Designed miniproteins, single chains, continued (5). Designs and how they scored, part 38

Each design is a single chain, and the fold is of that chain. pLDDT is the mean over its residues in the fold that is shown.

## One batch from the design tools (miniprotein)

Design m17292
Fold by ESMFold2-Fast:
Structure m17292 (fold): chain A 60 residues (1-60)
Amino acid sequence: MEAERERELRLDEMEALLRMILSVEGKSVDDLTDEQLREILRTKLGTTDEETEAILARLR
């Protein structure tokens, strides 16, 4: 239960950070492929594979 809440807060934070990074470059989520979004999440935000897929599911 506690872990689920912490996971949701982390995913919300990572989604917000992704949108901020894209905004700085003048891009939106719709301008990138799922594979490009995965790369940014893993390389720039350090998300796990599970977190990356959860965030992508939220963005679709």
Scores: mean pLDDT 78

Design m17293
Fold by ESMFold2-Fast:
Structure m17293 (fold): chain A 78 residues (1-78)
Amino acid sequence: MAEKAKKLTEELAKKAEEAKTELEKEISLAMARMVISVSIIAGDYEAARAAAEVLAKSSLPELKALGEEFLKEIEEKL
């Protein structure tokens, strides 16, 4: 599951970075946040960490901040 969460989050991050409209960027950001949040709720911390690491490496400041925030939360649980 971690590999699939990573791939999905990479696709969402790329869509946010390449977004032509603010709405497309916000939708991709919300979906990326949902992938990590659902992974945490499901207890799949490896998937959550993999997804959060992808966001933390993003060139988009909003995604990077989101990824760093979730990585801190996940580290406190492990």
Scores: mean pLDDT 79

Design m17294
Fold by ESMFold2-Fast:
Structure m17294 (fold): chain A 77 residues (1-77)
Amino acid sequence: SLTSSSTPFTPILFKAFDPDGTGSVPVSKLDLVAKTFALTPEEIEQLKSLAVDGKVPLWAIEHAVLERALADIRAAT
């Protein structure tokens, strides 16, 4: 498991959504995730599709945030 918190700011943000370190976030918190990371409704819907027992894996949220950042950079070029 990759926790290796060498970047103190990024892990702090994810701990706000997964304080117990389970590696997943309830779908009810996806609204806060969308507001925090400026994710589109389509990206949130994709995350909901990955939900297992009402929870979305944290890695999926991290991936969506990174893809969003890269898309913004590509659009700005």
Scores: mean pLDDT 70

Design m17295
Fold by ESMFold2-Fast:
Formats: structure tokens, C-alpha cells, sequence
Structure m17295 (fold): chain A 60 residues (1-60)
């Protein structure tokens, strides 16, 4: 399984992109607090631009 970690510039948001090797489905997992919502939106946008639209988003 391929896992890519993405972190915001201030470290307040961490995202993981996981690709299932059997189905090819992509899952994006976001971890952030409400204070980091703008950074979370930026990380989500960057992940979509780099890896395409995920099939499932968790933690948003």
C-alpha cells in the first residue's frame, strides 16, 4: 500500500493519502483542530491537485 503524508507549513494539519492496491481507491485522512480550518482547506486543495479527487475523505 502506498501512503503519502502531507503537512501544512505550520504543522497544525496533517493529511495522509492512502491508495488501496487491490481496488485503486484513494482515501484522504485529515487531522486538524477547528483553529486550523483554513490550513486544512489549503491542504485538502493541494492534495486534490497533486493526487486527484479522493474516493473517501475522513476527518474533514
Amino acid sequence: AEVTRIESEDGSVVAYVFTDPFTGKKTLVLSYTSASREEAEKVLKEAIEKFGEPDLILGF
Scores: mean pLDDT 76

Design m17296
Fold by ESMFold2-Fast:
Structure m17296 (fold): chain A 68 residues (1-68)
Amino acid sequence: GPALVEQARRAADTAERWGLTDIAEELRKVSDELEQAIAAGDEEAYQTAIERLREVDRKLMEALREKL
């Protein structure tokens, strides 16, 4: 739902603050995909966006471990 879109946007802000520009861009794209799927009522697109969010969140956590 909308809370997940906000979570993805906050994760993007976190990535950007740490200089992880590519990850921040991916998170913003995922948040837009989630928002579009919700607006369209497209459950399949929504599930696809959630899977992508999990993947990008994993990349973010791995990158943050190197940054401090």
Scores: mean pLDDT 82

Design m17297
Fold by ESMFold2-Fast:
Structure m17297 (fold): chain A 100 residues (1-100)
Amino acid sequence: SSEAEREAALNEVHDLLEEIRAKALARQEPSEAEQEAILARLRALLGKLSREDVERVLATARTLRDNISAWAAAHGWELPRTLALLDRLIALIEERLAAL
């Protein structure tokens, strides 16, 4: 991909993670179909990123997972589908990084 395509893909990944965060804070958990769509979208985007981008995305996703888990615990909320989605996204990013 061109540099512009890489930057666009990185921005789309950050937008995706931000949407997950915003929905979690609104206590809106993803359906099975939404989880599958998000995973497919991330998989396509990761193929356009550099190793350095994938490393930064992994760090961001891990921080997001920890923050959402802590926030949910602090408010007495359960977000099992959201946390499961984040764990699956982290695993996908780790698999991509290992392949680079």
Scores: mean pLDDT 90

Design m17298
Fold by ESMFold2-Fast:
Structure m17298 (fold): chain A 62 residues (1-62)
Amino acid sequence: MVKISEHSFQNTLDLLTARVLQRLKKQGIAASESLVERVVREMLEEGITDPDVIVERVKEEL
């Protein structure tokens, strides 16, 4: 059973999702955790890990 890469990716995704959700909350923006996680996953696949950049992408999705 090989889930090492998946587990590592998931940990990074969870951390960034939490960071982005916190920033959205500070800005008074309501977004579902599932939407934020999807956007974070897409951005992470492109090598983007800056929570502020991801927040702007989430706003475009809303």
Scores: mean pLDDT 76

Design m17299
Fold by ESMFold2-Fast:
Structure m17299 (fold): chain A 66 residues (1-66)
Amino acid sequence: MKDTALELASYLLQHAGQVISRDDLEQHFGLGPDFNKTLKEARTLLESLGYQVQSVPGVGYRLLKP
């Protein structure tokens, strides 16, 4: 679980400022029912570094720099 969250956090860092769809994240990381849990863990890791994960309604997620 934590390893997948770290990979998700790293992926968001590589695409900082870009909107990434939920479907793309679910397909890329093989996430289904665990998506919300993995996203919460990735968000916690990124927020500890001063970043913010923004939810974009109907689309997906964007990483904002501090």
Scores: mean pLDDT 78

Design m17300
Fold by ESMFold2-Fast:
Structure m17300 (fold): chain A 63 residues (1-63)
Amino acid sequence: MSLGESMRQNSVSQAKQGNTELALKAAQQLAKMGKFDEVKKASEELKKLGYDKLADKMLKLAK
């Protein structure tokens, strides 16, 4: 598993545990590393799980 994939999975896991701030920080770190595709995948996965507002915040980090 790549570093970006691992960080994406951690971000989604934090969101599912109710740790919204930690989930967003992981996505911010991915964006700073230029891993925008991983941020977009995290956003897509969270949107499918019903975390629409968090997904929208993450998507803005990918631009």
Scores: mean pLDDT 82

Design m17301
Fold by ESMFold2-Fast:
Structure m17301 (fold): chain A 74 residues (1-74)
Amino acid sequence: SIEDQIAQLEKAVNELLASHPEAPEDLKEELRRAVEELRKNAKTEEEFNKMAKVVQGIMARILDAVAAQQAAAE
């Protein structure tokens, strides 16, 4: 169901944020806003897929930023 897909994406977002507390706060806030918008507005699978691409794009940007921070710390 769409509810299961939203829950799975939210779980992935929460795991990403928990694993990377040092991620830039502005990107974390952007991600939280995108997830909130998806939760409120994604009523069909097509809408979910469109909004999920935005969420996944922000997640990728966070991972890139974290990788750069981790490389600089070592």
Scores: mean pLDDT 83

Design m17302
Fold by ESMFold2-Fast:
Structure m17302 (fold): chain A 110 residues (1-110)
Amino acid sequence: VEKLLEEAKKLFDKANELFQQSLQARFQGDDAKATELTAEGNDLLAEGELLLSKAYKLLGDDKMAEIEEKHAQMLRDISKALREGDKAKARQLAIQYTSESLIEIGEQID
């Protein structure tokens, strides 16, 4: 379990680095590069979420494993929309991902 969490952290750290590079590319006016870096970052986040899903399954938390798999799929759908140039769809999917995450946080508080 600890090894899966360590690998997930490495993927999340690399994704964050790509998001920072994407922001710099946008400031330089390279929108195509910025979009691809954002899509690559989301792909790495999705891989990290799948490793978290495996860790939860090993701990017997099948419900959390399902949630992480759902999050991974949402991130992949966002990356696909970004690469297809469908900015409106990518934005809508990102809003849905955020809303789902907030609902899950709310359930944990109560």
Scores: mean pLDDT 79

Design m17303
Fold by ESMFold2-Fast:
Structure m17303 (fold): chain A 80 residues (1-80)
Amino acid sequence: AAEEARRLGEEALRAARAGDTERALELMRKMLEVGKESEEAREIATRYAEEVIRILSAQGDVAAAREVYRLAGEEMGFAK
């Protein structure tokens, strides 16, 4: 769980940095699902989601950053 969350998070960061927003969102959804499996995986998924939000926001893709925040909020039970 934790290793898979980290792998997916690192792939999502690469996609976000490359401007591949659709791929980044796909990987974020998968990572957040894995994050439900354990507390450690949840902590890892949360940190990667925060980094992806920062990268997308810095690139001016505020809509994509907001979508990641919404997905993280749904999985963590907050931020609708």
Scores: mean pLDDT 75

Design m17304
Fold by ESMFold2-Fast:
Structure m17304 (fold): chain A 82 residues (1-82)
Amino acid sequence: YKLTLVLPDGTKVTFEGETPEEVADKALDYIKEYLIEKEKFDPEKVEKFLEEIKKGLINTLEALDEVTIDLSRFVYLFKIYI
């Protein structure tokens, strides 16, 4: 299973693993760190949001084996709702 994360600057980061759960956990940990440390969003709000999307991400990885996520969309959503 493979997930490619596209950062707001266009940089791509790839996560690979043997299970959808492993890949989702790696990607969500990276997204959490990026949103909190680089974008300075509230850790509690970030944690809640990522918990809500985790199951959907795992299910999508199970169905497709490879997924690409645009992180700029998450940054945009947090800027609206923080």
Scores: mean pLDDT 78

Design m17305
Fold by ESMFold2-Fast:
Structure m17305 (fold): chain A 60 residues (1-60)
Amino acid sequence: MEEEVRKEIREIIEKEGPTAINDETLQKLADKYNLPLSKVRQIAMEVLTEEAKKRYKEYK
């Protein structure tokens, strides 16, 4: 499910930073959740964008 992939990507970013989102990590997530790598990449790009927006929102 793409929501679960989104959650996992967010946790990786929070723990290890955005540089941890690489092809190997994304391929593992694609295999784990039975999604195409291209879709997991799109979700990762969306999460990175949302994380940037969330950061300035939390500062209020």
Scores: mean pLDDT 76

Design m17306
Fold by ESMFold2-Fast:
Structure m17306 (fold): chain A 73 residues (1-73)
Amino acid sequence: MPSIEELRAELERQLAALAEAVARGEDPSPLLKEVVGLMQELGQRMLEEKVPEAEIEAEMRALEARLQAILAA
């Protein structure tokens, strides 16, 4: 079962892959689905670990902002 740290590491890898795909003019859809899925799993794991709601919301907003920045590039 992946830890929060393992999920964060995988999310960083998938965000990097998504940025590369966008930079190459490739279809981002498959990697975007992976990133969204990992964000949902991370949020669920943080809730299970009883991370404060404000911390979860802040991290999700930061990830959403990063995702939007990558897609806008």
Scores: mean pLDDT 84

Design m17307
Fold by ESMFold2-Fast:
Structure m17307 (fold): chain A 74 residues (1-74)
Amino acid sequence: MSPLEELEAYVEEKLPELSEEDAKEVRKMLQSARELIEQLRAAGASEAHVEVVARHVKRELIEYIEELLKREKE
């Protein structure tokens, strides 16, 4: 799977554990990530460049979601 597909699967798995407010923020961030990747492709970015950006976004959003989940359990 691509990094973006892996991120989407992770978000779907974790959304039910988040508050509605946090889930809304995460959905906005995921949508912004999709838009960024689409803009890069439209601008003629290489597959390799898109992959690097997608991996970076995946890492940052997963770390953010994990921090939100930690707060929900405390």
Scores: mean pLDDT 81

Design m17308
Fold by ESMFold2-Fast:
Structure m17308 (fold): chain A 76 residues (1-76)
Amino acid sequence: MDMMMAGLYLHMAMQAIEQGKAEEAVSFAVKSLTLMGLPKELIDKYLPKIREAAKNQDPDELRKVVNEARKEQGEL
């Protein structure tokens, strides 16, 4: 788990959302969660919410979804 790189990818996801690059934002968010050590099954569970946040250009919702996934993992 590389928390510095995970943070960087999450920042890139937020920037992509603000730029309207929904697919790029989803890709960066998935990479961030993977580097945080979340299993694929948990990432897949939250993927629809991540896509919704990206389509709605809502970086706050993306951060909320990431935090919810991390709490379910038991990391927060």
Scores: mean pLDDT 81

Design m17309
Fold by ESMFold2-Fast:
Structure m17309 (fold): chain A 65 residues (1-65)
Amino acid sequence: MEEAERLLRMADVLERDVAEGKLTPQQAREGIALLRKKAEELKPTHPEVAERIQARIDRIEAHLA
């Protein structure tokens, strides 16, 4: 439970950092790849959290377009 909450918060931080220009596109893509792996791991126990992380990934990718 703490793990799921922490991961969701990290996704929010990544989105903010990308929006603020604190990361290069390459660094942002690497962060997205890590979040995807973690979301896959959470899917069996916390599918709703995994879906929320995926929504954050979509928004981050929109910032990079």
Scores: mean pLDDT 78

Design m17310
Fold by ESMFold2-Fast:
Structure m17310 (fold): chain A 75 residues (1-75)
Amino acid sequence: SVEDSINAAVDDIKETLEKAGKKKASLEELLALAQKYGRSRAAATAHELARVLGDPKKVLSVEEARELMEKMAKL
């Protein structure tokens, strides 16, 4: 389901940020960290969010990323 896909992506982002010792990251930084840690869902999500928002410098927490993914799922 869309909800299951969002939950899996959110968990991947959370683990990526926790490994980096961060609570927030820009989408470009999240992509770089996800690639460094081999976190494919977080990397794909960071790339897609940056594309849709047109702002790779946008800083997001895990919860803010979740809210954006839920909004995108309704488009």
Scores: mean pLDDT 85

Design m17311
Fold by ESMFold2-Fast:
Structure m17311 (fold): chain A 57 residues (1-57)
Amino acid sequence: AEKAEQGARDGGPARASTAGHEEYGPNAGLWATIGALMGEGPEGQAKGARDGAELAS
């Protein structure tokens, strides 16, 4: 179980984050910020930020 999770963590999100940061890092951050600004209230802002980041990736 742990080794399977380690493989997913090693190949999955770490690489995706690195690639996004290199090519879309500033754009991903910009979209997340726009999503947060469009959200209303703390819960809406958090959801907007996640949706914005997902849209950019």
Scores: mean pLDDT 51

Design m17312
Fold by ESMFold2-Fast:
Structure m17312 (fold): chain A 108 residues (1-108)
Amino acid sequence: MSAEELEKYLELMHKAVKERIENDPVLTPEEKKIALELLDEFYREAKEIVRDYVEGKITPEEAIARLKEVRDKYLEKAKELLSPEAYQVVSRYIDAFYQGVVDLINAA
């Protein structure tokens, strides 16, 4: 998989999860705003990790380890900012994005 293809798939996964949050039937507009801001920040950091991997600066194993640390950071932020009920919904979206990025790295 090329650098350009990986970056394009990362963008498509970000857009897909963002659309799912925007259309979520349980989250309030305020909770959706928080979830989207957290996802956008996670996406920016994931994009940097994927770029380092593509440029040969880190191994797939190192890229996945860094992505896990970033995921754990945004899960903790979500837990602090959201109710327990909203956190359960938002954490599933964060995990879906994380798993998608891991699957892309493993496919490359």
Scores: mean pLDDT 88

Design m17313
Fold by ESMFold2-Fast:
Structure m17313 (fold): chain A 68 residues (1-68)
Amino acid sequence: SKEDQLDLLLALDRDRDGVITEAELNYVLSTFGLSGEELAALLGLDSAEQLLGRSVHDLAAELGITLP
């Protein structure tokens, strides 16, 4: 859902202006008990690797999610 996608995006980059790092990705996978493939599917991506180096603002805009 959009709400689940928002929660995942906020967990991937807490400052909302930075880029997603491998450490943040690993934190989300551990915290939510997700595989990389499951996380990618929830965000509409082919792989979790596509998250690395991307802005959470750009991802939210692509998904039609308004960041708080």
Scores: mean pLDDT 76

Design m17314
Fold by ESMFold2-Fast:
Structure m17314 (fold): chain A 85 residues (1-85)
Amino acid sequence: KAKEYLEKALKNTDFPELQKLIKEAIELVDKDPQKAIEYIETAIGVLDVRLAVDKLFDTPEGLERAQKYEEAIKNLEKALEILRK
């Protein structure tokens, strides 16, 4: 289920703006899958930027967030695959 992967992604995110995007995608999965895809793609883009910044500065806190963001991206990508099929 796409919702299961979106919920796993939500657990691996720590900032409210991204959590809102993922929650919107969860609500839209059944009503408007195309809109859900747009929200998921936006969330992945935001996470990719934050992941790059955390890896660049190489702090212990940044590396722990990077691991969670990588897990979130992986789950968002799996949800995206399900919604496209």
Scores: mean pLDDT 81

Design m17315
Fold by ESMFold2-Fast:
Structure m17315 (fold): chain A 71 residues (1-71)
Amino acid sequence: SAEELLKKADEAEKAGNYWEAMVYYAQALSLDPDSPLAVEIARRGAEAARQSGNTVAADAFEKLAKRLEER
């Protein structure tokens, strides 16, 4: 479930595994794109991507968060 993926993302962040956290946030958004947490998940994904050095993924998450805010 999306909730299980968010828990895995949180655990990965706490371990400093930002690449793994980023992947779990992306998967959570894919499973539940209409979540009331979607904007927050996208922003957390962007932060995880930046921490992992993946600027392309960070930009993609930021653009997604902006689109979700405008809904």
Scores: mean pLDDT 83

Design m17316
Fold by ESMFold2-Fast:
Structure m17316 (fold): chain A 68 residues (1-68)
Amino acid sequence: MTLEDRLAAAREIVRQALMEAGYSKEEADRIANATPEELRELAEKYRDTHPQLANALRAHAVAVEELA
């Protein structure tokens, strides 16, 4: 798989997790394409309530920075 394929897969995982947490598809798409800083802020918000989502958001932020 290419690095782009890996980033797309990570983005999809984050999007689905956000929708499961109650976000609309449009909001989930926006957040999944957010800046690394915004992704980390959201991860801190969910650290206590949805730790798996928080971990996915932090991993996605790192991947976005490394692939930029």
Scores: mean pLDDT 75

Design m17317
Fold by ESMFold2-Fast:
Structure m17317 (fold): chain A 69 residues (1-69)
Amino acid sequence: SAAIAEAVERELVRLAIQGRIAPEAVGPAHRGAVEHLDRGDAEAARQALIAAGLSEEDAERVVAAGLAA
């Protein structure tokens, strides 16, 4: 959904500004997380974010932002 995509993008951009994800990883992380969250698979979204280089805590925060949208 557009709301999930926007919420995930906003959180990933914030983390990139803070140096907590590589800028080049934002696009792949966004695509993977949004794809899984659109299917209701929060665990797969979390794993995709961790694979993109996020910490477990930051991945959980991004997933929570998407689910709250």
Scores: mean pLDDT 87

Design m17318
Fold by ESMFold2-Fast:
Structure m17318 (fold): chain A 63 residues (1-63)
Amino acid sequence: RVVRELKVGKVTVRATLDGDELRIEISGEVTPELEEGIKKAVELLRYELERAARLAAEAAAAA
């Protein structure tokens, strides 16, 4: 299922969850602005993964 879709001009970014696999697909021409956005998105994704692990540990401690 699509969990997020972003379209800017001729560029489309889709985040799709299929079972245990999350895919981020970018189609179209990569501009300097998009390249900066991709770098930011990759760093945010890593941060979200670490945050989810911490929240799971905190929830276990609170239960």
Scores: mean pLDDT 73

Design m17319
Fold by ESMFold2-Fast:
Structure m17319 (fold): chain A 58 residues (1-58)
Amino acid sequence: MLRTEEVATDASGLPTELRVYDEDGNDLGTIRQDGPVGEEGARALSEQGRAGQREAEA
């Protein structure tokens, strides 16, 4: 199960950046939920992190 940690917040106190860890505590990168990147950017970053991990294991 992935664990997320709040890294950054916007002026309203909403989390804009989350660091993602796998079940072994390995840093998988950062997901951005709001702001200039938007929801599509956050999803793209998550997909890229997963793809990079898979490629390193292959």
Scores: mean pLDDT 60

Design m17320
Fold by ESMFold2-Fast:
Structure m17320 (fold): chain A 89 residues (1-89)
Amino acid sequence: MSLDDQINATIGLLEQGKKAAEQGDGILAASLARTAADVARIVGASDPSRVENLAKAAEYADKAAEAARQGDSKKAVEYLDKAIEYVKK
């Protein structure tokens, strides 16, 4: 799988997590955000040029998962938007 395919997969997971959070599905949003964080860390480890931004994306995705688990859909969406911003850098 190409690096671009891996970046696009990470963005897709974060966007699905955001949609789940917006729909009030905190369990699905938390699961998708945690999966996105794990994928971002793996991709970052394979690309030194993106490692810092992907580490920040993973950090925000973990914060989004915790917010979603606590039922804070607004914070979950805000953290997922931050994670998406960092993946796209």
Scores: mean pLDDT 85

Design m17321
Fold by ESMFold2-Fast:
Structure m17321 (fold): chain A 66 residues (1-66)
Amino acid sequence: GGGSAGGAAGYADSTGLPGEVKAEGNRVIARAGDIVGVEEHETPEQAKKAAEDIAKAFPNVKGIIE
């Protein structure tokens, strides 16, 4: 696997709450309720892919990409 998806993905997995995930520059931002997880990647493309992967893996999380 590519990138370090542990932070945002771990947050989404651990909470199980409805939320959203997006890529902003080289960062992945995931939120559910009042909890926010942020993970930095080496490139914006890696961040976008990680956000897409999280949205696909967790159907309770809405992917907002772009």
Scores: mean pLDDT 69

Design m17322
Fold by ESMFold2-Fast:
Structure m17322 (fold): chain A 69 residues (1-69)
Amino acid sequence: NELRLKILELIKKLSFEKQKKVLEFVASLTGRQPPPLTKDNVLGVIDSLLRDLSEAQLKKVLKFVESLL
């Protein structure tokens, strides 16, 4: 999914604090609780959650990530 890959590349440019905000937003869309977060695992957790999202939800995440840049 090209949209998921684009979102991940943008998230890599964010600070850890902004990455946590993205994770909280994605978790709210999936209804899933994220595991305990570290700087080393936050991207992997986000990627896992993004795989469960529809294209419409991914577009919402993309817009949110772009607002944090």
Scores: mean pLDDT 79

Design m17323
Fold by ESMFold2-Fast:
Structure m17323 (fold): chain A 80 residues (1-80)
Amino acid sequence: MEKSIEEIEKRVEEYEKQLPNLSPQDAARVKELIKETKRDVEKAKELWEKDGYQAAIYLFRATANLVEIEEIIRREKERK
């Protein structure tokens, strides 16, 4: 679990570095998705020892948000 969380946190940091290169609208959406990802990761950490199934669901949600962030960044790069 810790390795998966560290990978998610590392990806979030890389996406935050991309924010200045995005349109204001896409930057706002990516910021919201990063916020949701951070909340889901914290919830997964809380639940891992109590309910591994629920923890896995929160990690899955965090991963889905990362995919959406990557798609937004990709679309912005294709626009230039």
Scores: mean pLDDT 80

Design m17324
Fold by ESMFold2-Fast:
Structure m17324 (fold): chain A 67 residues (1-67)
Amino acid sequence: DEGRELAELIDRAVQAAKAGNTDEAIRTVRELAERFGPEAARFAIKAALPHMTPEQKAELERLRDEL
């Protein structure tokens, strides 16, 4: 089920952000963009941002601008 896979990837991005794992969050967001399109990736970024430091937020915001 693609909807289940979408939800699992969004959750993975948020959990990576909570863990301070910026590389995993970026990787998961890129996979979301490739598989489900840029809007799914933007949603995951928005969900992840509140759990990140300002420096980590800058990395995801840069990725969002490239979508």
Scores: mean pLDDT 84

Design m17325
Fold by ESMFold2-Fast:
Structure m17325 (fold): chain A 99 residues (1-99)
Amino acid sequence: SKEEEMVELLKKFSEAIKKGDIDTAIQQLDQLQQLVSDDPEIVQQLNQIKEALKKQDYVSAYRALHQLQQILESKGWHKVAEAVREAAEAIKERMDKLG
């Protein structure tokens, strides 16, 4: 399903973040945007996360992931929302390591 494909991309995103591979993390978000191209609210939120990561602004990326989680919950995409919560935790772990 589309939801299962989104969960898989978010898991790859989280692993890339944990490894410090920001370019690979952004590529996973690009693929997510293609899957949700018909949903401008989610596309816009994913773009905010990508732009924050490009600037190494992990605080803004973390906030944008939390906003995305709330949007997905409101749409009933609970499994995708949980994967986004895990992605936010990966960003937080990265911030804690960088100081």
Scores: mean pLDDT 87

Design m17326
Fold by ESMFold2-Fast:
Structure m17326 (fold): chain A 95 residues (1-95)
Amino acid sequence: SWDAELEERGREAEELLASPDEEKRKEGLKLVAEVVRREAERRRAEEPELVAAQEARLRAEAAKVPAEDAAAAQAAVDELVNAVAVAEERLKALE
C-alpha cells in the first residue's frame, strides 16, 4: 500500500537526517521531498479542491521571488516543499 511505502521512506529519511554526514542529510531532504510529493498526489485524489487551493497559495508566494535571484527562487521552492509536508502531517494528526 502507498501508506506503508511512504512510512518506510519517511523512516529512511529520518535516519539520514540524523546522520553526522552532510551528504547523508542532503539525501534525507530529497527523500522528504519525494514523500511529500507522493502524499500530495494521493491527497489530491481524496481532497482535490483543498490541495489545489494550498498549491495555488504557495505558488503565488513563490511568484514574488525576483526571477534573477536563483538562490532565493530555490529557497522559495524548498519552503513550498516543507509547507506541504507540514500541512500533510497536520492533516494526518486530525485523522
Scores: mean pLDDT 64

Design m17327
Fold by ESMFold2-Fast:
Structure m17327 (fold): chain A 94 residues (1-94)
Amino acid sequence: DMDQIRQDTIDLIRQTFSMIRTDSQLDILRDSLIRGVGDNTSAQNQIGMGVSLQRQGHIDQSIQLFQRAVDSLTTQSQIQRVRDSVRQARQQIS
């Protein structure tokens, strides 16, 4: 179910941002999200803006942008790539 994996992915992203303590950790997560969305330019732009909003403390607005990025992905494997990239970033952050 693509809706379920999208929701699980957004929850994983939200939880992972709550673990961020340093700018280097934020850069790791940003790079993982950009890698995860691949060549989707719209999703890359939404990720970039969302990370900037997270840095500024606008958490709800940033999550909305990450949700738009994930919603733009049309295959289960594209969504799974984002999820796998974020999971790898979580291991590097801890």
Scores: mean pLDDT 86

Design m17328
Fold by ESMFold2-Fast:
Structure m17328 (fold): chain A 57 residues (1-57)
Amino acid sequence: MEKIVAENKAALEAGAAQLPAEYAAEVRARLAKVEDLKEALEAEAHYLGLVAKAVLA
């Protein structure tokens, strides 16, 4: 469980680096508050929404 949360946080941090600075800051702020798997999955869903906005813009 802890390994999955850590891996998800690392993957989202790496993904955030590919977004505009504004979106990257929002993703990182949310990741700083992730304490468990449920919060990690919510952060992933938020990140995917920002990726969709960046790609469609």
Scores: mean pLDDT 73

